# Designs tried in a protein design run: designed miniproteins, single chains, continued (4). Part 100

Each design is a single chain, and the fold is of that chain. pLDDT is the mean over its residues in the fold that is shown.

## One batch from the design tools (miniprotein)

Design m15684
Fold by ESMFold2-Fast:
Structure m15684 (fold): chain A 74 residues (1-74)
Amino acid sequence: RLAEIWRAQAQRLLADPSASEEVKRHAQEALDALDQGDLKTALRHLAKAGALLEGRPEEYEKAAEEALKALEES
């Protein structure tokens, strides 16, 4: 379910004409990682895309770390 949610999120970013090219590049890389089953790489790229959108790299870095830890625990 999480991988499907993240894939939809990345696809939405790619389809959004208002998103910057850099955000779209990270969204595409996240999709590629999700397609390969690499959830850690996908999450890192999604976190980076989000940080670029809001200009808050530390906030997304912590969110990515927590999500990765939760994923590893499951």
Scores: mean pLDDT 73

Design m15685
Fold by ESMFold2-Fast:
Structure m15685 (fold): chain A 82 residues (1-82)
Amino acid sequence: SAAREEVERILGELRERVEAVLAASTDPAAVRAEVARLIAEARARVDEILARVTDPALRAELEALVDAGIAEVEAAVDVRLA
């Protein structure tokens, strides 16, 4: 599915950008603020893709994929800033 490939690409780009933020900053508050912005940008891009998905089963699968991907990013940031 083109929609699935685009969602997976957005999540991959999010992970890469978050890793760059973690490598560049030693301020936990600044890192958390920037990661929150990157997650919000990724969610907005995903929402545009999901708005075009007419198959309810595919939409549910992609929503679960996004939720899991964002949760993994947030957990990784928490571990790195511990």
Scores: mean pLDDT 88

Design m15686
Fold by ESMFold2-Fast:
Structure m15686 (fold): chain A 85 residues (1-85)
Amino acid sequence: MSKAAALHSAALILLVAGSVSRSLGDEEAARADYEAAVEAAEEAAKVASPEEAVEMLEEVAKAMRKLGAPEEYIKRVEELRREVE
């Protein structure tokens, strides 16, 4: 697994963890997990090719929407995607 792929996988795992924490009513844990997910996605994008970075960030944003992550985190990932392009 490349460093980019490992970081991308970490972002998705952290996003799922944040969704679970939020469903349990632990908003503090959910916030920490969502913050870590965005940081992992940003680092993945920095070490990936531009084409891979766009695909990875789009996958993270799509997963965030499906899991109902707070809009602030979705906007941050969409901004990262625009910066790569």
Scores: mean pLDDT 85

Design m15687
Fold by ESMFold2-Fast:
Structure m15687 (fold): chain A 76 residues (1-76)
Amino acid sequence: SNAQQGQQLYQQGQQYYKQGDYEKAGEYFEKAGELFEKAGDNQSAARAYSYAGASYFKNGDEEKSMELFSKSEQLS
């Protein structure tokens, strides 16, 4: 299901984040958020987008960070 796929990508994002690969972490958290949205799980989507925003911020991508934080806020 979309929720199961989202959870798997979310866990991969957490692993990249722990390794300091913030670019990959952001990509995986963003994809997880999209899958959670498709599943109707707005709470998990908001959380995933928030972590994507934080990951892109650490990667120096301020514009993308703001976009993902905005998506998280809209779903919260």
Scores: mean pLDDT 90

Design m15688
Fold by ESMFold2-Fast:
Structure m15688 (fold): chain A 98 residues (1-98)
Amino acid sequence: SSAEAARFTAAAVRYVGNLLEPTDPAELARDYTELAKAYLSMGRFEKAVELAEKAIELAKDVDPEVTAEGYRVLSQAYRGLGDFEKAKEYEEKAEKAK
């Protein structure tokens, strides 16, 4: 959809900007989470996993809300990949992170 394309473009532009101009880990984690959600909405589940893992690594000690959101993206991405056991594991981690 056009909304998915717009979300992806905005997230990608911000992600590239943060690579060129280092920012707060919390801001970067939010950007990775939004980019992961964009890939998830496009059915690019492996890329969504990679970016959500990066978001969690940056957020886990500083932003519990972003950490929980990252785990939710991982859960949905693994469902898309057919790995229901990993999807359940990450859904449980999302509940514990809030």
Scores: mean pLDDT 79

Design m15689
Fold by ESMFold2-Fast:
Structure m15689 (fold): chain A 66 residues (1-66)
Amino acid sequence: AEAQAYYDEGVRLYAEGRYEEAAEKFEKAIALDPNYAEAWRNLGVALAKLGRLAEAAEYLAKAQEL
């Protein structure tokens, strides 16, 4: 449940437009569950919002592998 709790916080922060903080929460979710495809995907989306397009593409590709 801990990885999901971080993921849920990230989703809330993303909805508030707080993309840097959202990315941090998604990274914490991934640290606890490296197979959490939704967390990898949403990390990529948050990074794209921050203009970090190369990292976004890498993490979105990782989500698709899972």
Scores: mean pLDDT 87

Design m15690
Fold by ESMFold2-Fast:
Structure m15690 (fold): chain A 55 residues (1-55)
Amino acid sequence: STRLELLILLYELVLGSSRTVRERAIENNGPQSVIDELEEGARNMEKKLEELRAK
């Protein structure tokens, strides 16, 4: 469905952006707590993306 395709696209774009922010945090020696939160967020988004793709 179009809704499913758009949701998958949205999550893929958000996940990509989140990974970029995490890389910038690492490059700038940002707080480990922030890096950990970004990693957790990415894992949660990946899980949701897998669920959407399984439909």
Scores: mean pLDDT 82

Design m15691
Fold by ESMFold2-Fast:
Structure m15691 (fold): chain A 67 residues (1-67)
Amino acid sequence: MELEEKLEEVKKLEKEVLEEVAKLDLSTEESQKKAKELVLEGMEKAVEIFDEEEVREEYEEMLKRAK
C-alpha cells in the first residue's frame, strides 16, 4: 500500500470516529467513556496503518498541525 492509500485509509478512519463521537451527547459518563474508547481504537488502527518510516513522518506532522 502506497503512502497516498494509507493516508486515505487513516482519513476514512478519522471521519468514521468523528461521526460516531458527534452522535454522542457526552452528557453522561457512559457516553464519554464510549467516545474515549472510539478515539483510542481509531488511534490504534492508525498506528498499524503507519508501519513505514516515511508514512510515520506524515502522521507526526498531521498530529502537530492538529494541536
Scores: mean pLDDT 67

Design m15692
Fold by ESMFold2-Fast:
Structure m15692 (fold): chain A 98 residues (1-98)
Amino acid sequence: GRAIELAKEAIELAEKALELAKEGKLEEALKLLEEAAKKLVEAALGLPEEHLTLGIGVALRAIGLVLDAELNKEDAKKLEEKAKELIELGKELLELLE
């Protein structure tokens, strides 16, 4: 459904952000991390009512990751770390949706 599509798009954006961070394109990497986190939040909040507390937890974790990335926006290694964590969070959410 829509939540699965959003989670997959978020993973793809976070993977692209990881490559940009490795290339030293930090501003572009941060922008894609913010977009990926936004899509993960939308996907997580789209979970059925019975999984709403899990969805809120995933959404808060995604927000925390992007806030930490923004705080460390000039640190390429920190942006790489946050991109990897967001990819893993997206995969965790996909497993909950399947």
Scores: mean pLDDT 87

Design m15693
Fold by ESMFold2-Fast:
Structure m15693 (fold): chain A 60 residues (1-60)
Amino acid sequence: SAMEEELRKELLRAIGEILRAIGDIEDAELAGDEEAIRRAREELERARKRLEELEKQFEE
């Protein structure tokens, strides 16, 4: 349905944010930037929580 298409877009966006955060962690680890690693891990945690909330909306 059209309503579920919008939820799917939000889900894909959240997944994209998780992937970007993982990439940010990898880049920060390669650079040895401890503050950037911490920030990127916080970003990943936030994105995961958002994904969990969105997944609950797919349950009947």
Scores: mean pLDDT 81

Design m15694
Fold by ESMFold2-Fast:
Structure m15694 (fold): chain A 109 residues (1-109)
Amino acid sequence: DPEAERQAFMERLREKAEEIQKKIEKELEEAKKKYDLTPEQIGLLELLLRRRYGSPLVEEYLKYNGDQEALDAMKASEPPLVEGIVQIILNDSSLTPEVKQILLDIVLS
């Protein structure tokens, strides 16, 4: 049943999104306890974690729908995910070298 298979896929995707949200919340809570980060730096960390963990789900969704053109466009518009995240952190002139290292360690672990 193709409709039942689609519903099962969408439910699995929703469950993965909820797991990612819980993982992000846990990493943000741990960062707040361990490091003296500003609200803006915590906001950047959340954005980077959502990008790192969320992008694979978008790719999975596009592959399931057979949207190869959208998948190819997404991959062509951005550097590789990890390299893009590293560039964002390293190019942010508002961050100290110590904060840059903290963000790299959290997001890339």
Scores: mean pLDDT 80

Design m15695
Fold by ESMFold2-Fast:
Structure m15695 (fold): chain A 81 residues (1-81)
Amino acid sequence: SMEELIRLLEEQLERYREWLESQDVSPEVREKLEELLELGEKYIEALRKGDWETARKIEEEMKEKVKELAELMAEEVARRE
């Protein structure tokens, strides 16, 4: 059911927040990870309201942020050597 899906997503988001607090990453990487957390919270809220158009837009924003994060992390690794 949708309610069960939302509950599982909320549990995953809480685990992600706890994981993020334990990470020793650069300020730039942390900023991008925090942006993804905020988008995840907005996504769950859109699903709760049945706002499928907003949920779809947030999903696309999350995809773009994941790409930006991957590029940033690759740059940081490359700069070490």
Scores: mean pLDDT 83

Design m15696
Fold by ESMFold2-Fast:
Structure m15696 (fold): chain A 99 residues (1-99)
Amino acid sequence: SGGGEGGAGAAEAANGAAAGDAERAVEGAREAAEGGGEEAREGAEEAARGARAGDAAAAGRGAAKAGLGAAKAGGADGAKGGAAAGAAGAGAAAQAGAA
């Protein structure tokens, strides 16, 4: 279902961002976009642009936005995924800034 797919994509995005894996974060963000509606799609596009630029912090922020969009569309399950994606995105940004 759309809500379940959005939440699963947001979790994948969070896991990828936490691992410093921008490609995996983008993949999860795209899955979140498929289930999470327009805000999730916008976040996934930002994540893809960040990854293309080699900017892990931007990719993480886009993934977090996709997770938040999925949370709005998927209710409680999406909210859980969105929170995880946001936290992971912040972590990725911190790592990029520290380096």
Scores: mean pLDDT 63

Design m15697
Fold by ESMFold2-Fast:
Structure m15697 (fold): chain A 61 residues (1-61)
Amino acid sequence: MDEELLEEMRRRTEEAAKGTAEEAARLAQEVGRLGKQSSPEMREEIERLEREMLRAITELG
């Protein structure tokens, strides 16, 4: 379900914040890809997660 997908993305975003810049970049790429497969509402939420991951990448490296 889309909600389970969002939960997975949220966990990956949290991992990116704790991981290395390389891991954060990989997760951001995957989150963006999953976002394209989601409904419009879910996509907006996923885009928010993408931005948070980009911030995590900036913080890490």
Scores: mean pLDDT 68

Design m15698
Fold by ESMFold2-Fast:
Structure m15698 (fold): chain A 82 residues (1-82)
Amino acid sequence: MADSLAEAVRTVAKSHGLSDEAANAAGQAVRDVLEKRGPEATPEEIAQAVRDALLKAGAPQSKADAVAEDVRRIYEALRAQA
């Protein structure tokens, strides 16, 4: 799950025109949350980690918010199948 979600985050961030560095930072933030929280991680926690990582990497807030929302929906779908 963590690897698949991190890859999805990178793909989504790049589709919004963000740099490879920003995309990698967001993917790593998701891995860190899942390692710390495991299956107890909420979609909101994942979305917040993505947004915070992208903003720290210099992404515009509108793009950080859009990527975080897309990733939240992806994580909800993955949890529903687990």
Scores: mean pLDDT 83

Design m15699
Fold by ESMFold2-Fast:
Structure m15699 (fold): chain A 63 residues (1-63)
Amino acid sequence: GLVEEAKKLIEEAKKALKEGDYKTAFDKASQAVNLLIKAGQSDSKDMLEAQRIGAEALRGLSV
C-alpha cells in the first residue's frame, strides 16, 4: 500500500543521506511525503521522519 511504499522510500532516502547523495535523499524523502499525504498519514511518525530526512538533505545541498 501507499504507507509501505513510503516506508521503502524513507529507507532509500536514509541510505542516500548516509552516502552523501543529497539530491537522491531529497527526492526520495519528497516522494515519501507525497505518498503519506495521499494515504492520510500527514501526522504520522513516518511523515515526521520523511520531513526530517528531506530537510537534512536540503541542508546538505545548500552548504
Scores: mean pLDDT 86

Design m15700
Fold by ESMFold2-Fast:
Structure m15700 (fold): chain A 78 residues (1-78)
Amino acid sequence: SELEKKLKEAEERFRELVEELIRETGISEEELYKLLYERLLEEGGDPAALNASAPVEKRLEAVEKAAEIVEELLEEYK
């Protein structure tokens, strides 16, 4: 249950970062997720691990990496 709690917290953090990036840059949600998926693939991540069917540990790793990438995008587009 600790991993589930960490995943929930990471997903909430990721959602907040996505909302912030959209607010600050005006990028569409569709275009943001396209850039995110491309960057995840380039950095050796697995975008499929963001889906609910993936093991909790892999989902946590993917969400944490995705949040990191959104933070990098915020730095690039501010």
Scores: mean pLDDT 78

Design m15701
Fold by ESMFold2-Fast:
Structure m15701 (fold): chain A 116 residues (1-116)
Amino acid sequence: MEEARRAGEEAAEAAREAARAGGPRGAALAARAAAEGAIRAGEGGPGGAAGAAAAGAAAAGAEAAEMLGMSREEAENDAVAAALAAGAAGEGGGEEGARGAEEAAERARRAAEEAR
């Protein structure tokens, strides 16, 4: 469970970097990656499912911010929320959830690198 929390925190940091490097588009890419990882975490149990839903909602917010031309800060906040929700999904989903949170962190890091 502690590893799932660390993965979520790592994904949140990668989301902040993606937003700073790529603006709202970078943030939206990071949020989408976190939401995809959280879906797998949600398959581990009902607690993971709730976190996956929260991550998806935050990712939708980041996309909307990009589409509407919102500030980088608004998109960054949504991307960080998605990453932290993915970590929470991992914690709530047991062993399968922890794996999903690790995948979310890896995908968020790749999104941050692509945004540069």
Scores: mean pLDDT 67

Design m15702
Fold by ESMFold2-Fast:
Structure m15702 (fold): chain A 78 residues (1-78)
Amino acid sequence: LSEEQKQQALDYLQKAGVLAAIQGDEETLALIQKAIEALENGDIEGARAYLEKALERAKEKGDPRTAELLEKALEALK
């Protein structure tokens, strides 16, 4: 994983976290925060797992803006 890919993923995750916080979605926010922590600690597999769970939740809740940002973060980690 390149530094550029990591930074892009962190940027998208932070933006998604802001949207989740504004909407009061504490569970999606917690998953995003876990993904950020995992990524900062070099746990790329853990970061992807938390990200995929956050994305599934955002899609199920009908939050297309947060889902789009999470999809972009996940793509940056591939």
Scores: mean pLDDT 85

Design m15703
Fold by ESMFold2-Fast:
Parts: C-alpha cells; sequence; structure tokens
Structure m15703 (fold): chain A 81 residues (1-81)
C-alpha cells in the first residue's frame, strides 16, 4: 500500500493516495512512514485540517513529526512531479 500511495501522489491522484495511505496505516499503525505518507497526501490535496489531525495522531503514538515537515516533503514531491 505505501508504494501504491506514493505512486498516486506523484501522479496527482491525491484522493486515491489518501485512501491507499489510510489502508497502509490500518495494516500497520506502528509504521511512522505510513502515517507520514497519509499526512503528505492530505497536504498535497489541500486538506490542511486533516493533515494537522494526522500530525496530532503521530505525536500521540510517540512519533515526533510536524506540519512543516509535511509541507516541505509535499514541496519536494511536487517539484519532482
Amino acid sequence: MIEEARAALRQGRYDEAIELAKKAVEENPDNPEAWALLGLAYIMAGREEEAKKVVEEMNKKGYSFSLEQLRRAAARVAAAA
């Protein structure tokens, strides 16, 4: 699911990427990469509020991650697409 979600992001299919990233989180909720990918998908879809909630959930699970890190990651992905 993670690789499929990443491919969807690069193709601009943000809603599909969100669905695939949600499945990745459900399959392995302890994988910080799956959570980061979900947050990244929300940022790229322009859904800042959902991205903030993902960051909050990551922090509750013990992952130190920020909205600014997601924005920087989204800018890098967008520049590469």
Scores: mean pLDDT 79

Design m15704
Fold by ESMFold2-Fast:
Structure m15704 (fold): chain A 89 residues (1-89)
Amino acid sequence: DLWSLPPEEAYKRLIDLNEEIAKSREKEISAEELMNEALMKEFGLSREKAEEFNKKLLEVDKNSKTPEEKVEKRKELLEEMKKEAEKEK
């Protein structure tokens, strides 16, 4: 029972389960394609825009030196994604 664990352990267990699911799908779907599908479905982006923003998110993770910088740059990308989703609706 996941909910019988302390909150931090429950969260870690959830992350472990998500990683196992990702690994089991590695033969069928890449992590990049899974993220593209999530961006398309959750934010209503086109595949082209989803791929573009996924690439930008990876660039932020590679080039950001502090957690604060990552948060700020991700916030900018989320606002940009929202604007693009509104244009496509």
Scores: mean pLDDT 63

Design m15705
Fold by ESMFold2-Fast:
Structure m15705 (fold): chain A 89 residues (1-89)
Amino acid sequence: VEEYLRQAKEYAQRALEALKAGDVEKAIEYLEKARRYVREALKLKPSPKLEEALSLISAGLTAAERGDVEKAIENVEEALELLEEELKE
């Protein structure tokens, strides 16, 4: 599960960097990968924090698709905090 969480965090971080650089298409690609890795982690170990992180990544993806970069950044930053907390356990 730790490897899936590390991959999810890495892709979410890359998505955040892409959003801040204005590369929305690349950010969407990275968010889709991050979402897949969180789903895989949840299959192995259910966690309320991971379910919340998944919801935030999905909301960030939707915001990015609508061109709401500011909202996408907020959602991804919040998801990254939850992924960091889960990795420390």
Scores: mean pLDDT 84

Design m15706
Fold by ESMFold2-Fast:
Structure m15706 (fold): chain A 96 residues (1-96)
Amino acid sequence: SVAAQVEALVDEATKEILEKWKAGDVQGALNVIRELVARLNELIAAHLDGEQGAAANAILAEMVTRLREALANKAPAEEIEKIFDEARKRLLAVIE
C-alpha cells in the first residue's frame, strides 16, 4: 500500500514540523522536511514508473519550495498544514 505509506509519512511529518515550528525550532522543522522528502523519494523510486515518478517528484519539489517560503515568511501553522494537505492529495492522485 504505497498510498497508505505516503499518507502516514506526510501526516507524521506534518505533526512533527508543526510542533517544532510552534516551539521556534526552525532547524528542527527543516530537518523533518528533509527526512520526509528522502523517504518519499525512496518510496517513489521503488514503486512508481518514469512518468508517475516524475509527476510525484514535481509535486514534492513544489511542496518543498512552498514550505521553505512559508517558514522564511513566518507563516501561521494553518498555511503549513494547507501545503501538506495539498501535496498529500496530489501525491495520492498520482499513485492511484
Scores: mean pLDDT 83

Design m15707
Fold by ESMFold2-Fast:
Structure m15707 (fold): chain A 82 residues (1-82)
Amino acid sequence: MEAARRAAIEVAREALEKHRARLLAEGLSEEEVEAAIEEAAERLTELALKLLGESEAERAAMLAAAPPEARAAVEAVIEALR
Protein backbone atom coordinates (compact mmCIF):
# COMPACT_ATOMS: atom_id res chain seq x y z
CA MET A 1 0.00 0.00 0.00
CA GLU A 2 2.85 2.45 0.78
CA ALA A 3 4.28 1.98 -2.75
CA ALA A 4 0.83 2.40 -4.33
CA ARG A 5 0.25 5.57 -2.28
CA ARG A 6 3.60 7.02 -3.41
CA ALA A 7 2.74 6.21 -7.05
CA ALA A 8 -0.65 7.91 -6.61
CA ILE A 9 0.95 11.04 -5.11
CA GLU A 10 3.33 11.14 -8.10
CA VAL A 11 0.39 10.90 -10.54
CA ALA A 12 -1.32 13.73 -8.64
CA ARG A 13 1.86 15.85 -8.85
CA GLU A 14 2.06 15.25 -12.63
CA ALA A 15 -1.59 16.29 -13.07
CA LEU A 16 -0.93 19.50 -11.10
CA GLU A 17 2.38 20.26 -12.88
CA LYS A 18 0.57 22.07 -15.73
CA HIS A 19 -0.43 24.72 -13.17
CA ARG A 20 3.20 25.48 -12.18
CA ALA A 21 3.76 28.02 -14.98
CA ARG A 22 0.47 29.78 -14.16
CA LEU A 23 1.25 29.98 -10.42
CA LEU A 24 4.72 31.39 -11.14
CA ALA A 25 3.16 33.96 -13.49
CA GLU A 26 0.75 34.92 -10.67
CA GLY A 27 3.74 35.94 -8.54
CA LEU A 28 4.33 32.90 -6.31
CA SER A 29 7.95 31.89 -5.67
CA GLU A 30 9.23 28.51 -6.88
CA GLU A 31 9.26 27.32 -3.25
CA GLU A 32 5.64 28.43 -2.74
CA VAL A 33 4.57 26.71 -5.97
CA GLU A 34 6.36 23.48 -5.01
CA ALA A 35 4.74 23.53 -1.54
CA ALA A 36 1.29 24.22 -3.04
CA ILE A 37 1.61 21.38 -5.57
CA GLU A 38 2.87 18.95 -2.90
CA GLU A 39 0.00 19.84 -0.53
CA ALA A 40 -2.59 19.59 -3.32
CA ALA A 41 -1.16 16.22 -4.45
CA GLU A 42 -1.41 14.82 -0.90
CA ARG A 43 -4.99 16.13 -0.57
CA LEU A 44 -6.00 14.61 -3.94
CA THR A 45 -4.51 11.25 -2.92
CA GLU A 46 -6.38 11.38 0.42
CA LEU A 47 -9.64 12.18 -1.41
CA ALA A 48 -9.04 9.36 -3.92
CA LEU A 49 -8.51 6.87 -1.07
CA LYS A 50 -11.80 7.95 0.52
CA LEU A 51 -13.65 7.69 -2.81
CA LEU A 52 -12.33 4.14 -3.35
CA GLY A 53 -14.19 3.20 -0.14
CA GLU A 54 -17.50 4.55 -1.49
CA SER A 55 -20.01 2.77 -3.73
CA GLU A 56 -19.63 3.36 -7.48
CA ALA A 57 -22.78 5.52 -7.49
CA GLU A 58 -21.60 7.68 -4.57
CA ARG A 59 -18.13 8.06 -6.11
CA ALA A 60 -19.69 9.14 -9.43
CA ALA A 61 -21.92 11.68 -7.66
CA MET A 62 -18.98 13.17 -5.72
CA LEU A 63 -16.86 13.42 -8.86
CA ALA A 64 -19.74 15.08 -10.74
CA ALA A 65 -19.81 17.79 -8.03
CA ALA A 66 -16.10 18.57 -8.56
CA PRO A 67 -14.77 21.09 -11.14
CA PRO A 68 -13.85 19.36 -14.46
CA GLU A 69 -10.09 19.93 -14.02
CA ALA A 70 -10.13 18.50 -10.48
CA ARG A 71 -12.28 15.54 -11.60
CA ALA A 72 -9.70 14.40 -14.19
CA ALA A 73 -6.88 14.62 -11.63
CA VAL A 74 -8.84 12.66 -8.99
CA GLU A 75 -9.75 9.96 -11.55
CA ALA A 76 -6.08 9.54 -12.52
CA VAL A 77 -5.07 9.17 -8.85
CA ILE A 78 -7.86 6.61 -8.23
CA GLU A 79 -6.58 4.56 -11.21
CA ALA A 80 -3.02 4.64 -9.79
CA LEU A 81 -4.31 3.30 -6.44
CA ARG A 82 -6.04 0.24 -8.01
Scores: mean pLDDT 75

Design m15708
Fold by ESMFold2-Fast:
Structure m15708 (fold): chain A 76 residues (1-76)
Amino acid sequence: ATQTAYNQAVARAAKEVIDYVSKHVAPEREQEALDKAVEAMAKAARDAINRGLTPEQIYEEAVAAGKKAVDEAAAA
């Protein structure tokens, strides 16, 4: 896979998680949840890239990490 394919996978994951934040978090907590999600997604994507995973797998791991971070922020 190319760097472009990895960038596209991460962008797709970001769009999915941003939409998830808008639907699951109160407006006053939206920015905090988004910040936590972006941090979690970036870490998961970096770890997946370092493991040589495919763009599709990077997307899946980034989305999972982002949604988990959103759920944790919403529960706090």
Scores: mean pLDDT 80

Design m15709
Fold by ESMFold2-Fast:
Structure m15709 (fold): chain A 75 residues (1-75)
Amino acid sequence: MAKELYQEGLKAYKEGNYEKAIELFDRAIELAKDKDPYLAANAYFTKANVYRKLGKTEEAVELMKKGLELLDKVI
């Protein structure tokens, strides 16, 4: 389930395994995108934080925008 993938991604992120965290967040986003936009948005925001730690600032900004767009469609 998307929630389980997101939680595993958070664990990988806390362990410093950024590559695995990104992979798990991508899978969570794919499963949650249309069914749970809040979960998908949270996965985008956390993935953006991972990219920022990797020095990929422009990619992090784009991920934040994608998360905000999903929330805008719900509210």
Scores: mean pLDDT 82

Design m15710
Fold by ESMFold2-Fast:
Structure m15710 (fold): chain A 66 residues (1-66)
Amino acid sequence: MIDMKEVDRAMARMYIGIGKLFESQKKYEEAIESYRKAAEIAEKAGDKELVEEARKLIKEAEEKLK
């Protein structure tokens, strides 16, 4: 049986990883887009901690665009 919420959590974690990879390349706009996708998927999965992690990463990446 496939747990769809666990699949969504894994996908959200993957997008956080992609965003961190973009940050390492100084591609902050692409990082923010990846983190926004992660937050959306984590919210759909009901994972509050993962949503907050993604939102924090969005805010930190947005500060670097200044």
Scores: mean pLDDT 83

Design m15712
Fold by ESMFold2-Fast:
Structure m15712 (fold): chain A 94 residues (1-94)
Amino acid sequence: SSEEGAEGAAEAARAAGEGANRSKTPEGSMAAGAAATGAAMAATAARNGAEGEEAGEVAARAAEAGAEAAEEAGDKEGAEGAREAAELGREAAE
């Protein structure tokens, strides 16, 4: 459902934002912040009529990209937060 997808994407944005706050490197913080922004955009789209599955998929992809970037920057805590966001996005897509 679109409401369920919006809630999932919003929770994904929160998890990615927490990852950014836990980040110990500027690069990891920026990557996790980008993932949070992508997930927040997906949540907004879902609330404005996008299907929940589509919103969840977009949130998951944004969060996964953020997690990879954070890990490459050496920010394990930021990467973990972004991976949590990706999992929530996948759950919203189902």
Scores: mean pLDDT 68

Design m15713
Fold by ESMFold2-Fast:
Structure m15713 (fold): chain A 65 residues (1-65)
Amino acid sequence: MTPEEQAQVDRIVEELKAEYPDLTDEQLEIARRVAEYSLRAGLTPEQARARAKEVLDAMRAAGEV
């Protein structure tokens, strides 16, 4: 991963922390991996953020958090 991609992942994770202040370490790792995978797949940072958020929303909808 390039330094620029790493900075984008870090930004996405910090934005998600602001939206979900009660995120667990495990949920944070999942969100980070989704963002990393999305960026490596050629998606924009905005698309990567949207996918990570969708995964967190799906976990909450399942009643796990």
Scores: mean pLDDT 77

Design m15714
Fold by ESMFold2-Fast:
Parts: structure tokens; sequence; C-alpha cells
Structure m15714 (fold): chain A 65 residues (1-65)
């Protein structure tokens, strides 16, 4: 692994991590599925999973990278 790339990824994860800290990997995976496969809005995904809209936005940003 390239130490420079790992450090940049870690800094980006630190920005998002406080929002995602309470979320299981399963919840994150389900949110991505609902957003990409089912085509649900951020609001519907947040309501369905009982998660904040900010967390869903953070998950979308990770997927876009």
Amino acid sequence: MDPILVKDAAEKLKKVRPVLKGLSPETIAKALELLTVEGLSQEEVAERLGVSRSAISAIREIQAL
C-alpha cells in the first residue's frame, strides 16, 4: 500500500467517520443498495433505516469517490 494514498483516504474518512461512527457496515451497505439499486431518495433511505439524512449524504460521497 502507498503511505501517501492511505493518509489521504484516512483524512477523508475522518471527516465522515463521526457521522458514520454509530452505523454498522450492514446499514451502510443497505443504504448504498437502496440509493443505487432501488433508486430511493436520500430522505426515503434515511427514514427506512432510521438514520440521519447527513449520514446518507456522507455514504453517497464515499460511493462517488
Scores: mean pLDDT 67

Design m15715
Fold by ESMFold2-Fast:
Structure m15715 (fold): chain A 66 residues (1-66)
Amino acid sequence: AAALLNKGNALLAAEQYNDAIAAFTQAIALKATAAAFINLGIAYNKLGKKAEAISAYLKAVTLTNA
C-alpha cells in the first residue's frame, strides 16, 4: 500500500496523471484511505475529469467522517 501511494505521488509530481491514477487506485484496493482518495481526486482534476475528481473527494470526506 505505502509503496503504491509513494509511486502515485512521484507520478503525480512528474505530471504522469493517468499512471498516478492507476497507482492510487491499486493503493485504494489494498487499503482505502482519505489521503489516497484526495490524491486520486487531484490527479483526475489535473486531467480535467471534474466529475471523477468530485467523486474521489466525496469518498475522502466520507472516510474522515466515519
Scores: mean pLDDT 81

Design m15716
Fold by ESMFold2-Fast:
Structure m15716 (fold): chain A 66 residues (1-66)
Amino acid sequence: EFEEKKEKINELFKEAGSEPLDDESVENVLETGIEGLRPDREASSDPASWEKAEEILKKISEIVKE
């Protein structure tokens, strides 16, 4: 099941134009949650990019919880 979650998470990152996560990074996300991956709203001047990133993080959160 870990491999399934890793594939889903990496597909979401690839869709966002980001590099895929390695096993260690995926394990950290599954163990600690996604808060560390959440974009800094104060640093973002583009609401559209923030909304897209937050949508992807929500999908990742559902995978982690499942």
Scores: mean pLDDT 63

Design m15717
Fold by ESMFold2-Fast:
Structure m15717 (fold): chain A 94 residues (1-94)
Amino acid sequence: GAKKREIILRTIGLQLRLIGIEFDLELLLKSDLSKEEKIEKLEELLEEAKEILEELEELLKEAPEELKPFIEKVIERARELIEELEEKLEELKE
């Protein structure tokens, strides 16, 4: 139905945003930016990743049972990315 399609498309959109953050993180870590600039940009990426996780958790509550495994997989990816971002942020803070 229309609701199921909407949930799938929203979940795909959030997954694409997570892929974008993963790409931005890789580019940031390879950049010649100062530690201060890297910290600021990492904090921005972390905030965006946390917002995506919150939206995914809301979608999971609305989702029919058959879509929950799909959304849960994207939630797991979001949580792993948040953990990586937090780890990299702590590594840069002296």
Scores: mean pLDDT 89

Design m15718
Fold by ESMFold2-Fast:
Structure m15718 (fold): chain A 65 residues (1-65)
Amino acid sequence: SVIQEVAAELLAVALEIEGAVERFERSGKTFRIYGRFPTERAREDLRALEELAERAGFTLEVHEV
């Protein structure tokens, strides 16, 4: 489905972030990313991912571990 295809793209972008994604969960149009984002570059990329998700109609929830 288009929703799952968009979800896969958002995950692919998340995995390119400099930090470490430890766990990923999806519930409908909500993504939950659990990980470590220790650098300013990683946090900047995370904000860009959040904007991308929002434009696609998804909610991004980030939980640092």
Scores: mean pLDDT 76

Design m15719
Fold by ESMFold2-Fast:
Structure m15719 (fold): chain A 70 residues (1-70)
Amino acid sequence: MSMDEVLEKVREKLRELGLSEESIEASLKKARELLEKGYSPEEAIREGVRYGVSLEVGRKLREIGDQLDA
């Protein structure tokens, strides 16, 4: 499977999950970084997606914190 094809499918799935474009792009950038470090495509995609989801959650938590105003 080509990396371009895999990344396009990952982009579609992340968009369906409701991630922002910034989180999606971060996921794909992280995946490419891990590929450069010698990770397998499967591992790189998995870790990239995990990273992007973590960024999205962090963003949402920051928004909630700002609204609660400790």
Scores: mean pLDDT 78

